# Ledger of designs, part 78: designed miniproteins, single chains, continued (2)

Each design is a single chain, and the fold is of that chain. pLDDT is the mean over its residues in the fold that is shown.

## One batch from the design tools (miniprotein)

Design m6714
Fold by ESMFold2-Fast:
Structure m6714 (fold): chain A 61 residues (1-61)
Amino acid sequence: DSSALAAEAVRLAKEAGLSPDEIAELFRMIVAGTPDAEIAEKLGVSVSTVSRIRRLLERAR
């Protein structure tokens, strides 16, 4: 279910310490096709966390 996948992506972002504004920026950067390494560097999270969130959002279409 796309709603469940989107909720899981938000949960992972919150666990990584991101604020609501940073979560919105993360999702915008993923949709824009920004590389995982660049997102990880900008937001101070691991590349593996960004990659996992990207996969959830891609499936949540």
Scores: mean pLDDT 80

Design m6715
Fold by ESMFold2-Fast:
Structure m6715 (fold): chain A 89 residues (1-89)
Amino acid sequence: SEEFQKEMDIGALVLAAATDLVLAKKYPASEEDLIRLAQTVIELAKLAKEANDEETRQFAVDIAEQGLELATDPKAQEAFRKALEEARK
């Protein structure tokens, strides 16, 4: 079903975002890696909102906030600010 596919997509994005954030904290993350994480968080936030999944939406907020703390370049900072705005809508 479309609902089942959405649940699977959310699960995959949660795993991807969590993994990328952990790696970014432990290893040198490029600006490109951080921007990709922000894009994953934006997609996750949108799907969580469509599914009325408040727990996943809050997870997206938490990842975006941590990503913003890690980002030092303006483009990555802007990407995480957009992700945080999307998650907090």
Scores: mean pLDDT 86

Design m6716
Fold by ESMFold2-Fast:
Structure m6716 (fold): chain A 75 residues (1-75)
Amino acid sequence: SREELLEKYEKILELAQQMPSLSPEEAREVAEEVGRMYEEMKAISTPEDERLLLKMGLLYMSISAEALVKERQAA
C-alpha cells in the first residue's frame, strides 16, 4: 500500500542520514537491508507509486555507493 511505501521511504531516509557515522561493516549491512526493502516495495508498487519508488531507488543507490566507498577506503 501507499502507507507502507511511505513508511519504508521514511526509514530509508533515516538510514541514509546515519550512513556517514557508520563503520564499513555497518554501512554494508544497511545497504543490504535497504536493497531488500527496495525490492519488496518495487514488487508491490503500482503505477501511482512511480515517483516515490524512484526516490527510494535513488536513496538505495546513494547508500550503496557510500557503503562501497567506505569499504574501499578501509581496505
Scores: mean pLDDT 85

Design m6717
Fold by ESMFold2-Fast:
Structure m6717 (fold): chain A 114 residues (1-114)
Amino acid sequence: EPKLPTKEEYEEIDKKLDEIFSEIHRIVVEARQKQARGELTPEDLEEVRKKIVEKAKEIFDLLKPYMTKSEYERMEKLIKEIENAKTFDELLAALERFMFQVFLVRQRIKLEAE
């Protein structure tokens, strides 16, 4: 059974998640701009993937105490999809699926904390 956060714990988690989302957005925008110019090298893609994986793991660690077993297993699978993405488009698609799962978990936690 998942642990429920206090209102104060939820507010702190929510703030930290928004900070991480802003970092992900910045990384993605910079990478898209490089791709648009034809300047996104395989080395750039590897760096972007590593940064996105790090941010995804930070989100996972913040939500981990409050996730159901099913949510935990889905998040692990989605992080693996990000790690295994071979192209920038595959990386963005995997990230979108991961972020949607984060949204669903975040909404459930919010509902339970209210």
Scores: mean pLDDT 87

Design m6718
Fold by ESMFold2-Fast:
Structure m6718 (fold): chain A 68 residues (1-68)
Amino acid sequence: SLTPEQIVERLYEEVLKYGEATVSVPATRENVDGLLTELGKLVEENPEFGYRFSYADGVLTITLYRKE
């Protein structure tokens, strides 16, 4: 399994190629807290990107996107 840091690294690689990247992971506390922390840091350092998330049926779905 991937760590939150590794998941965010893959999302960043994919958003650079495609302008948008989505991942779905089990909504464990580690995944929720870790992914939101890493994504918050990423968009603070790279303000051209944003993210959105949804939570349903124990699954956290995150989309990282380019704002322009």
Scores: mean pLDDT 85

Design m6719
Fold by ESMFold2-Fast:
Structure m6719 (fold): chain A 63 residues (1-63)
Amino acid sequence: SEADIVQEFLDTATPEEIARMVAEARERVKQAGAEPGSDEGLKLQREAFVELARREIERRKAA
């Protein structure tokens, strides 16, 4: 389910959109106070990326 959402986003996104979303996910990890590159930080980064990808897909389907 989450892997499918991420793959759908990656298949339809430009490299620039992917880079921006990765940067946003990383920023959310920092705002949460997690250490970048830690197991917890990487888990939060994945969760943020999935949430952002799901929101973007839903936004496109509603347009």
Scores: mean pLDDT 80

Design m6720
Fold by ESMFold2-Fast:
Order: sequence, then structure tokens, then C-alpha cells
Structure m6720 (fold): chain A 95 residues (1-95)
Amino acid sequence: FVEEIRRILRERGDEAALKALDELVEVHGLSEEQIAELLLQLLIQRLYERADEATRQELIELAENADEKGFHELVLKLMDPEEQKLYLKALEVIK
């Protein structure tokens, strides 16, 4: 998982994100599951912050109704292809 994320970040030339990932693994000792959970939360927060009010309300309603499938489908639809890759890889790691 971590190596796949490193590959995506390296392909994008995002050295700052690569360094941050290494710090989470080596300095903070986070597990792959913990890193995956944080990545999912970060991607969802970034999406929520850039969303319009109607989209934010729909995300809140899906979360409140525990509609996990609907929530993930909407989130993925609103993401760019690289964010979708990161999100799906993180989902594969968490249970």
C-alpha cells in the first residue's frame, strides 16, 4: 500500500507529499491501516471544503443515514482520476 502511494506521488513529482508520507511511516510509526484511514479522511475533507452547499448537504445526509455505498459513489464521482486511485487503494487496506 505505502509503496503504491509513493509510486503515484513520485509520478506526480510531489516531493513534499512523499516526504510527509515517509515522516508518517518512519517518524510517527503509523501502520498501513492508520495511514489509509488518514488518507481517506484527508481526501474527504478536501472534497468537502471545495464542494458547493448542495453537495455538502448530500454528503452529510448520506453519512447520517449510514449509506456507505452511496457516500463512496458520490465521493468517487466528484474526485479526479488520481484522487480516485488514492481513495480506492486506501479502501483496499482498511476493513
Scores: mean pLDDT 76

Design m6721
Fold by ESMFold2-Fast:
Structure m6721 (fold): chain A 61 residues (1-61)
Amino acid sequence: GGAAAAGQLGVRVGGGDAAGSAAAGKEGHNGDIEGGTQLGMRAGMDRRQAEGLARAGKELG
């Protein structure tokens, strides 16, 4: 992937709702892309979309 695309996805992950960010923090204890993917799917995202966001978020921070 590209830094620009990853940066935009990272901003989206961080720009989620307060509830989403709080839930992500808790699930972050689970620790992996798989956990981030589950969070995205819970938010009503497709698995592929959730995986993309989880990977970008993990790479960015």
Scores: mean pLDDT 53

Design m6722
Fold by ESMFold2-Fast:
Structure m6722 (fold): chain A 76 residues (1-76)
Amino acid sequence: MSKEEVLEKVREFLEPVEDEIRAVRVEIGGKTVGLLVFLKNGEVLSKNFELDEEVEEASFDAHSVEETIEKLETYL
């Protein structure tokens, strides 16, 4: 996926649970963007996205869909 496609797919993944998000952990490394989504009910969702090109390693925490996308745009 391109960087833009990953941003769109991350939004699509988070939007169905946006009101239930407690925290999002994002880890970026090589060609992978990994998400751990901690929901208010104690469930954890995980998803990995594959980039077409390598990016610098980064990790961050966020607490909403919008914060996740804004921070992810900074690192991609």
Scores: mean pLDDT 85

Design m6723
Fold by ESMFold2-Fast:
Structure m6723 (fold): chain A 90 residues (1-90)
Amino acid sequence: SADEKLYEEILKLVSKYLSDLFPDKSSEEIAKIIYEYLQKHPELLDIFGNVSELILALRNYILDALSEAQLKLRPEEVAALKELYELLKK
């Protein structure tokens, strides 16, 4: 199904771009959090363009937060990435 394909795409991207940032979580746990968040906020695919851009933006947001670098992001991007990061820290 489309939902199964979306989850598998998220899982692949999480394994490549996010798993190193959350050593206490499996790629499957991280992918589930992101998948459930996207099911509640489907507009994010329009905001970020696609899942790959969302995951890369999330990685860069987290690395910026850890390194004190400044990213130039729109307020709607900041709000979504902040909420996802807070969910992933649990």
Scores: mean pLDDT 83

Design m6724
Fold by ESMFold2-Fast:
Structure m6724 (fold): chain A 66 residues (1-66)
Amino acid sequence: APDLILEAARRVLSPELVQEIEKAIKDAPSPETAVARASKIILDNATDEEVDAFVRELQRLAEARA
């Protein structure tokens, strides 16, 4: 879900990286493409520590919506 990815990114990633992710999601023709593009940006640009923090926040947000 692009909404969860963007929210998690806003909480744990740098503002510069968040802007890049937001643009990729906005430009994507489908939710699946948005998720794929956002994931690639994170994997290409974030540190292992940032990726770990992002995954934890994403899991927390997904669980809170259940």
Scores: mean pLDDT 80

Design m6725
Fold by ESMFold2-Fast:
Structure m6725 (fold): chain A 90 residues (1-90)
Amino acid sequence: MSEEDFEADVLLALALILLTNVKLTLERYKKQGKEPSKEEIEDMIKVLEKAIELFERALELSTNPEDRRVAQEVIEEAKKLLDELKKKLE
């Protein structure tokens, strides 16, 4: 494993943690029949924007086809979720 591959793996792991945290938070609110506050939605948007940045950086560094495929899929998922959250701020 090169230093670049290691850095890409770390960035992917961190971005996945951030995305999973947002997904888990939204699922908890859904189970409680509640909506997040405007402030919580704004915080989740910032977390998703950071996750997307980290996934995109991982794609730049990674030469592994499987890691690149996963990063592309989770970027699309994160962008979709970001759009959904932004609509809630209307």
Scores: mean pLDDT 83

Design m6726
Fold by ESMFold2-Fast:
Structure m6726 (fold): chain A 84 residues (1-84)
Amino acid sequence: SSMEQLLVSKQVAAAIIGSTSKDEKNREAMKYFLKGSKYFDQGDLESAKKYLDKARKLLEESKEPIPELGEAIDELEERVKKEM
């Protein structure tokens, strides 16, 4: 769907920005976000939520939080809630 294409585009943008960030917290947040996304794709909603919670915490602890990563985390968390 168009919403799923938008979510994928936001995830790609967040991944590029997160991986190139000089802030280690942003890079770690991205790694946990990707892990949460993997578990969501596998239907493991509890693990997906756990890793998305970790990604959010790391993003909040960063000196320069990446808005696109925050949006990607929010959208995936809403998807997890709807599947639970």
Scores: mean pLDDT 78

Design m6727
Fold by ESMFold2-Fast:
Structure m6727 (fold): chain A 86 residues (1-86)
Amino acid sequence: AALPDTVELTVEFGDANGNLVATVTVTARRVAVRGDEALYRATVAKPPGATQVLSVRPAEGFELLRAQVTEMTDTSVTIEVVLRLA
């Protein structure tokens, strides 16, 4: 099966002390494919009190190879993940 155009990500946001402040589900869109791997990107509204991303989890059936916060502003967070089929 080919990697899909979109994948659901579960993102956990934390405060400056590492306490969980929000769990958000976002739809990431495929931006690039390299062999059996694909790069997905999502931009999500930054939850109040969040200062960092604690974790990123893909939907079932995907292996997370890499996760990166590429941009964080006062209002939004952009996350890139590299996934392959599990």
Scores: mean pLDDT 87

Design m6728
Fold by ESMFold2-Fast:
Structure m6728 (fold): chain A 88 residues (1-88)
Amino acid sequence: GPITKDHRVSEVRFEGNKVTIKVADPDGRVVHVITIELKDDGSLKITVTRGTEKIGEFNSVEEFLKAFPDIPEDIRKALKEAEKKLLE
């Protein structure tokens, strides 16, 4: 299913050119993983998975937020902070 208002950031991991944001449901189970990767050409790749299924791929945080407008503020903030650090 989509990322809902009751989901929260569980973990944010910075690994070189890649940021991984783990999203937990109300029971504390990690249900989505958002990966933000800075590619060799300087562009971003944002991938969202649910378990093993890729449910979305985007080229910017703005494109991601347009696809998931009901995303909780903590996830939105984590995405913006990740983008800033990768492009800094």
Scores: mean pLDDT 83

Design m6729
Fold by ESMFold2-Fast:
Structure m6729 (fold): chain A 90 residues (1-90)
Amino acid sequence: GPMTDEQLEEEIKELREKILELADELEALGAEEEARKFRFEVEVLEGLFDIVRGISKITGEPLRTELERIKKQLEELLKKAEAALAKLKA
């Protein structure tokens, strides 16, 4: 069946943690500015996630589409972080 909202929120959390771990690796390799940019993008998406969750609690309406958009943005950000790290290791 389709993913539950709870499962989607857990995947969003895991994606955030993976991006932050890659940002730490980028910083360790001397890419401090790139690491700061990825951390900032994660922080923006975390703020958006908190707003979406707040609206859902107030309205009682499912905000699955909005959560799926946040997940997709985090997946794209993860790919960019992986590519940046791969470029530094080449």
Scores: mean pLDDT 84

Design m6730
Fold by ESMFold2-Fast:
Order: structure tokens, then C-alpha cells, then sequence
Structure m6730 (fold): chain A 100 residues (1-100)
């Protein structure tokens, strides 16, 4: 169920970006790169949770993903802030799951 919820969050975020931002070729490419980083983050954090990862390990995985987002989106502060917020919401959800 955690995998299904994370996939639902990623799909909702993708649809939100398509609705809020101009769909120019440049913007679509940046959105694609951002979504790929979020999907790899989700994959890594789910694997870590299955292996009994600590809150500190999950936060480290999140920080690594944030640095990738900041590098890829450095010239688009609005999209960077939106994607970092989405990443923090995914982290919060995973941390709440691990604490339960």
C-alpha cells in the first residue's frame, strides 16, 4: 500500500505540473528530468524502508535528491521550489510510515 500511495502522489504531482506550468518544449524537458529524479528517489526510499532504514538514512536519501533537483533546475527557481516541496511531502509521508 505504501508503493501504491507513492505512485498516486507522483501521478497527482505530474498532472499538477501539466496544469500549472506552460507546456513549452523546454519546460516539458525540465519537468521530465524532475519527475525522473522524484521516481528514482521514490524507488531508493522504498528499497531503504523495506531493508529497515532509519529516519537518518531516509533524510540522507532525500538530501541527495534535493541536490540533484537544485542542479537540474538551477535556472528555474519556481519549478525548483515546486519540485523540492513535492520531494519534502514524499519524505514526510515515508517518515510517518516508518514511525508507525
Amino acid sequence: SIEDKIQAMLESFKKMLEGLLPQTPEMKELQKKALEILEEFAKKVLEAVKNGASEEEIKKITDEAKEKIREVLKDNSLLENIVIHALEELEKFVLEYVKS
Scores: mean pLDDT 84

Design m6731
Fold by ESMFold2-Fast:
Structure m6731 (fold): chain A 87 residues (1-87)
Amino acid sequence: MIDEQAVEESLDLMAESVFKIMSKKVDPDVAAELKKLYEKAREALRKGNYKEAAKYYKEMAKLAKDAGFDDLAKSFESLAKELEEKA
């Protein structure tokens, strides 16, 4: 089992940093979509639906990469892989 609290804390920290940067430097619609996917991933995690959460993390990784945040995209991809291994 993954420590859901530790995963949520890590995601909250990363999301805060990304949204702060994106809201200042990029299209607000892109930032809003990333937030929406993050909220869906958190909801899936709370329900224990790790496979569904992994799908949303993969979508967030794609958005982050498209926005030029390659390191953040890799972090979301790693989280998605870990969640798929638990599902």
Scores: mean pLDDT 71

Design m6732
Fold by ESMFold2-Fast:
Structure m6732 (fold): chain A 76 residues (1-76)
Amino acid sequence: GPQDLTLSEGRKIESEVVRELMLEAGVPKEVADELAEEVGSGDTFKRSRAIGRALHLGGIDPLRFAERVEEAAEKA
């Protein structure tokens, strides 16, 4: 439905932001790409777990992640 399309776009934005923040934090490209793909997944549980893992590995503040997602969504 229309909500599913909005969630799909949100997943794509979150995936790209996670990848960008991990690379900025010095996480290897291969690891950043793998976790970003999981964040882009249609499985909400898999996504949540992948976001948590990415933030932990990159030492990324969850609030900073949320701010970057909001900024990216505004530009999309």
Scores: mean pLDDT 78

Design m6733
Fold by ESMFold2-Fast:
Structure m6733 (fold): chain A 74 residues (1-74)
Amino acid sequence: KEVKIETREFPGRTVTVVTTPDKVMIHIVDEDPSVTDEQLEAELRRLAAELGLEPEIKIYTSGDTKIAVGTAPA
């Protein structure tokens, strides 16, 4: 069964894309406390659009770290 995991690391930000036969999941972990939830949602939607996807997005905040999770059908 095909599962593909791609991780890209930037200063203060990690982007992980997990592709399965049924779903694509995009995770953005951002350690910049000045980033807004709207900015992370827009960035995740932009990444998903590049893959032809319309994700359901959830954003979590833990201290100075924001985590955006997008899930879309493959």
Scores: mean pLDDT 79

Design m6734
Fold by ESMFold2-Fast:
Structure m6734 (fold): chain A 74 residues (1-74)
Amino acid sequence: SLSPELQALLDEQKARVEAEVADPGARAVMHAALEREARELQADPSTTLEQARAALETLVDTLIAMHRAVAAAR
C-alpha cells in the first residue's frame, strides 16, 4: 500500500482528472497511469515527497494535454 502522504498526492491528481476530463474511459486510463506512477515512485527509495508531487503533477499535465490533442484531431 502507498504511504499516506503519497496517497494524498495521488488522490489530489485523481480529483483533478475527474474535474477536467469528462470521458469515463479516459478518466479510468489516467487514474490507472497515476496509480502505477505512484507505486513506482514509492518503490524508489531515493524519491522525495517533493519529487513525487512534481512527477504526478507533470504526468497529469501531460495526460490531459495528450487527451485534448487527440480529441481535437478526431
Scores: mean pLDDT 87

Design m6735
Fold by ESMFold2-Fast:
Structure m6735 (fold): chain A 73 residues (1-73)
Amino acid sequence: MKEEKIKEIEKLGEELIDALAMGDDAAIQAVVDQLGKLLKMTPAQKQALLAKIKGSTPAEIKEFFDKIIKKIS
């Protein structure tokens, strides 16, 4: 359901921000893979997102997830 999908995306956003703060590349990759499954992303799109995330601040990542949630809502 839409509400369940929104909650999963919010959880992934928090996990990603935490992983970035810890420098946990494996956790960052796992979050991107889960998000890719939810959004039906191609492998190339996941790689581009991973590169973007590694170059982003926690605030920019929060904005990115907020935009996804609004698009689903």
Scores: mean pLDDT 78

Design m6736
Fold by ESMFold2-Fast:
Structure m6736 (fold): chain A 73 residues (1-73)
Amino acid sequence: SVQQEMAQMLQQFLARVDALLARTALSPAQRAQIRAIVADMTRQVNAAIQAGDRQRALDILIEYAAQIEAIVA
């Protein structure tokens, strides 16, 4: 189903962020910012999944990925 596919995409994204946090020397402030971004992103993506809105889920993932990259760079 579309919901299952979108849930898998979210799971893959979360796994990549966890791997990034495990391997990257980040300040406590940067880690807190990334955790807050991930929490907000997860709520919004889950809402899009429940609505069956694939495009919104993708847009949210892209936007939040860019925010995480900006913190790590």
Scores: mean pLDDT 86

Design m6737
Fold by ESMFold2-Fast:
Structure m6737 (fold): chain A 74 residues (1-74)
Amino acid sequence: MFEELVKKAEEALKNKDYQELMEVAEKFQELVEKEGDPENDKKRLEAAIKIGEYMEEMRKILYEEKGLANAPRA
């Protein structure tokens, strides 16, 4: 499950689909809250890091397009 969400997040980033990436992040949070399983902590942490990295890259792309980044393109 977590691995599938990471793959979907990567695909959303490649497609520059912010909505899809946000939906993946929300589903990931729901899954984390539901499972509450210590045995999944390592996979959960790795997936959280990867999804977070993809979210950060997408945010930079959007902020650059809107001119809201620290080094915006006008």
Scores: mean pLDDT 71

Design m6738
Fold by ESMFold2-Fast:
Structure m6738 (fold): chain A 98 residues (1-98)
Amino acid sequence: MAEEAAKRAAEAAREGDAEKAEKAALEAGRAGAKEGPEEAARAATEAGRAAREAGKAEAGLGAARGAARAAKEAEGEEALGAMGGAISAAGGAFEAEL
């Protein structure tokens, strides 16, 4: 379920575990893409928020990568939703890339 995977991604992001955050965000994005663009975006956005609040930019980047991979697989409007979520999730990571 996208919601359960979103919780796992947020927890991993808070702890700074980029690999776990990426894996959980990918699973959430895959589940959300099947349910619709809004669900795909929600999971990634929650993980990015958790990473930002914890000051863990690399974990936020991990979540963004997972969501982007899910977007690649979904295509169409579902892919756009997941990609939007990845951008939101990567807020702190994008700042680090600047």
Scores: mean pLDDT 65

Design m6739
Fold by ESMFold2-Fast:
Structure m6739 (fold): chain A 66 residues (1-66)
Amino acid sequence: STSAERFAAAKEGGKAGAKAANPSLSDEEAEQTGEGAARAAGLLYPDGSAEEMKAVGEQLGALSAK
């Protein structure tokens, strides 16, 4: 997977996780949370697959959304 594919997977996961944890989030807020989750996932798992990055992003996004 390319770095772009891995980042996109983590961002999608983060956005989904954030919305699942806090359905009241706007699309813009969820996207910002997803982007943050993607950056954090990249630091924690620099060699992670796109599948791993999506799963980590989802967990981090959910934890960030309250």
Scores: mean pLDDT 81

Design m6740
Fold by ESMFold2-Fast:
Parts: C-alpha cells; structure tokens; sequence
Structure m6740 (fold): chain A 77 residues (1-77)
C-alpha cells in the first residue's frame, strides 16, 4: 500500500530508492495522513479533492490525495 507509492515515485524519478529513502517517504506519508485526520478531513473529502486536482491537470496531487484517503479508510474501524 504505502510501498506502492514508493514504486510510483521510483519510476517517476527513473531510479531505485535506498532503504533509508523508502523509510523516510513512508514516514512522511504516515505523518501527512495523521495531520489530515487531525484537521478533520474525511476520506470522502480527500477523494473529492483528488477529483478537483485531476480536473485541473494536477495528476501528482490527485494521486497523493487518493492515497491519503485510502490510508484514512484503513484507519477507520
């Protein structure tokens, strides 16, 4: 899941990340997901934001918002 984000970033950068770089990226994504939850964002709101970014041609931001939404859904039990 978070590992899939790393694979996409690696493909875009055209190089393989080190173990330390991968851990740092995972930590950043987890931190941003927690901050979104503290700010009161729901998965639905983030998916709506992703659609807005996609309509504006901001594909990277749209992908990020969808991934954070998915992580929020996984944290809800």
Amino acid sequence: MAEEIIERVEKKAGREFSEEERKELIEQIERETEEALKAGYTAEELRALAEEYRAAGRLDQAEWAELVAELIEEKEE
Scores: mean pLDDT 72

Design m6741
Fold by ESMFold2-Fast:
Structure m6741 (fold): chain A 79 residues (1-79)
Amino acid sequence: EANIQSVERKLSEEELKKYREEAKKYLEEIEKYALTNKNKFQEASDKYVQIITEMPKKEAEEFRKELLEIYEKIEKEKK
């Protein structure tokens, strides 16, 4: 029995693991393609954001931080 408050997506350990693996794959693609393939970079970024938005808040925040770190690294590399 779930109330409105607990309808926050509570992923199983296996589902969370799949999301983590998917997120890491796209994060690696984002880093790889950031300077080499604009289309692949955009696709990977979109997929990463979609995966994150499906995660519970805490997990999503952690992955958003990782994405921001990659973006900062890319931006500093450019500067």
Scores: mean pLDDT 73

Design m6742
Fold by ESMFold2-Fast:
Structure m6742 (fold): chain A 83 residues (1-83)
Amino acid sequence: AVLAIGKADGSVTKIEAPAELTVGEVKELMSEVTGVPAADMTARDASGRELADDTVLRVGEGVGFYVEIDGVRQLVGSAVLLE
């Protein structure tokens, strides 16, 4: 499978990934791409529901990653597992 990581600036990085990826594993990859610590990020699905690190990401599902700075939730980036 391919993980497509989109940063808030609109840039996209594609990484080869196993067919099973957890949200925690995607946070680590997002941290490497953005420089934001994985521990500072929260993952949310398209409905705004927070996802636990052990949640398995399904092909075609989008996940947003956010940090809270001065009480404001800011988008770090998004990830979609493809194929």
Scores: mean pLDDT 80

Design m6743
Fold by ESMFold2-Fast:
Structure m6743 (fold): chain A 69 residues (1-69)
Amino acid sequence: MDQKARQAYLAGNYEEAADYYFEIGKKTKSPVAYAAAARMYKLSGNDEKAEEAKKFAIELGHKELAERV
């Protein structure tokens, strides 16, 4: 799963990369994965999904990383 997110990012497919990180966040309850998804959605221009992923990252306790998105 993480490998697919990285492959999408390297290919410039930021929204696809964000979708993979968001799914990792859901399955593992990882604030870092949600923060990565928020950053990738922001890079793709999808501010709505970026805000959603950022909120999940903050809620799971990785506030410092999420605040930088």
Scores: mean pLDDT 76

Design m6744
Fold by ESMFold2-Fast:
Structure m6744 (fold): chain A 89 residues (1-89)
Amino acid sequence: ASAAEEAARKEREKKENEDLITQAVLGEGTLKLAALAAQHSAEEVAAKLPALQAETKARIEALKANQSDEDIAKAKKIVEEAREIAAKI
């Protein structure tokens, strides 16, 4: 393959990994929010939402900075599980 094709492949893989990480962490956050909503009033959930959003953002940034094959594989599994749950709603 040409150097340009290899560079394009690496950029695509990096974007796919970043998207996967983002989706996985957002999925985890959504499950946490659903658990809070099941146990707390709408007002209490609203009060907790900014903290949950901040934690989610920090985790996405940390995982994007240090992508490991293990973290990517785990993220893939979380996204698949979140899709299965969403399909049942």
Scores: mean pLDDT 74

Design m6745
Fold by ESMFold2-Fast:
Structure m6745 (fold): chain A 91 residues (1-91)
Amino acid sequence: SVSLSPSEYSQLESKVDKLMKLLGVPQKIRDEMNLGLIGTHLLMRQYTMTEEEKKEIQKLFNLKVTGKLGPVTIDKILVVLQVYKEAVNSS
């Protein structure tokens, strides 16, 4: 289980909500934190999103700003989403 402070949780939830909106992830997938489907949205959106939107996602997750959602970048985002999912389930 992951123990986050209220401020860390709030910041992480804000980042997750912004990511889901940028990706156009349906609310049900977001609510379930279905990481497999979220990962699919990340992979597919690399071909439909602008470079600026991809850079915004990278900035949200404190990743190197390359303007590309490559496999390593997607994996790092999914690791952060797993931390959030565990924190939600522990609350």
Scores: mean pLDDT 81

Design m6746
Fold by ESMFold2-Fast:
Structure m6746 (fold): chain A 81 residues (1-81)
Amino acid sequence: LSVPQLVAIREAERGIEEAKKGIELSKKQNNKDAVKYFEKALEYFERALELARAGGDIDEVNELIQKGYEYLKKAKEILKK
């Protein structure tokens, strides 16, 4: 794996960890909308991780990571309501 792919793997792994924690917290608060957005974030980070580990297109991996963080931010905003 190239250095950019190794960096992307670590970013995706961190995103997965944060999304999973968000899902757990949202379930404890019975916030179904927040759960859905954290689950979307998790899906994108898991896809990014799989593609990066396979040595796939780094631009596509980075786009998936960006989508993951967009959903993660939206989920956190919903939780603050």
Scores: mean pLDDT 87

Design m6747
Fold by ESMFold2-Fast:
Structure m6747 (fold): chain A 55 residues (1-55)
Amino acid sequence: MAEELHVVSVEWEDADGKLRVEHQVLPREEALALKKKYEAEGKWASAVPITRPAA
């Protein structure tokens, strides 16, 4: 069964100019909610379905 998992990626720069990148694998509904939250904060975010589980 497909778990409908998504990879959520978010990128931002901190005060020191360091690029911060976070990746999380979450169920679809949580991934979409997190993406929307980060976009509302002005950060770049994506939620990509895991549609190719290589067996």
Scores: mean pLDDT 73

Design m6748
Fold by ESMFold2-Fast:
Structure m6748 (fold): chain A 67 residues (1-67)
Amino acid sequence: MDEEKGLKAGKLFRELVAAGASPEEAAQATIKALGLAPTPERQKILDEIAEKLREIGDEFEKELKEK
């Protein structure tokens, strides 16, 4: 169900970021791949998530450089 799609989305997102995609691009590609159609409400949530994902991406990039 939606929870399984969420787990699959998270896994795909992490793989894309690890492959060098920006968190924003990875989020967009994941949404597209899963066939998620954003409503105006979801679009605002996605914009908020994209901003937070940029912060996570910065931390993830720092960790990758120090591995």
Scores: mean pLDDT 68

Design m6749
Fold by ESMFold2-Fast:
Structure m6749 (fold): chain A 85 residues (1-85)
Amino acid sequence: DRIEELVKRGVPEHLAELLVKAAEGDAKAKLELETEIGVYEIALIVGDEELREKVRKELELLKEAAEELGLDDLAEMVEEVLSIP
């Protein structure tokens, strides 16, 4: 199961589900995933060191999963967020 494989890699279950749905052409799932990436961006800007480290690790996994699933625009969006110091 693709969702189970992503979760085993450390992708949060709800994001893994959204990634698979977006890859299948679900526009709502793609929009929800973009919104979640925006929440992670805010966490990197205002979060403490522990939260920022956790979010950065999850974003790296999310980028890899998006690339694997052919969601190139989402992968690019995640890469931009990961550029935040």
Scores: mean pLDDT 85

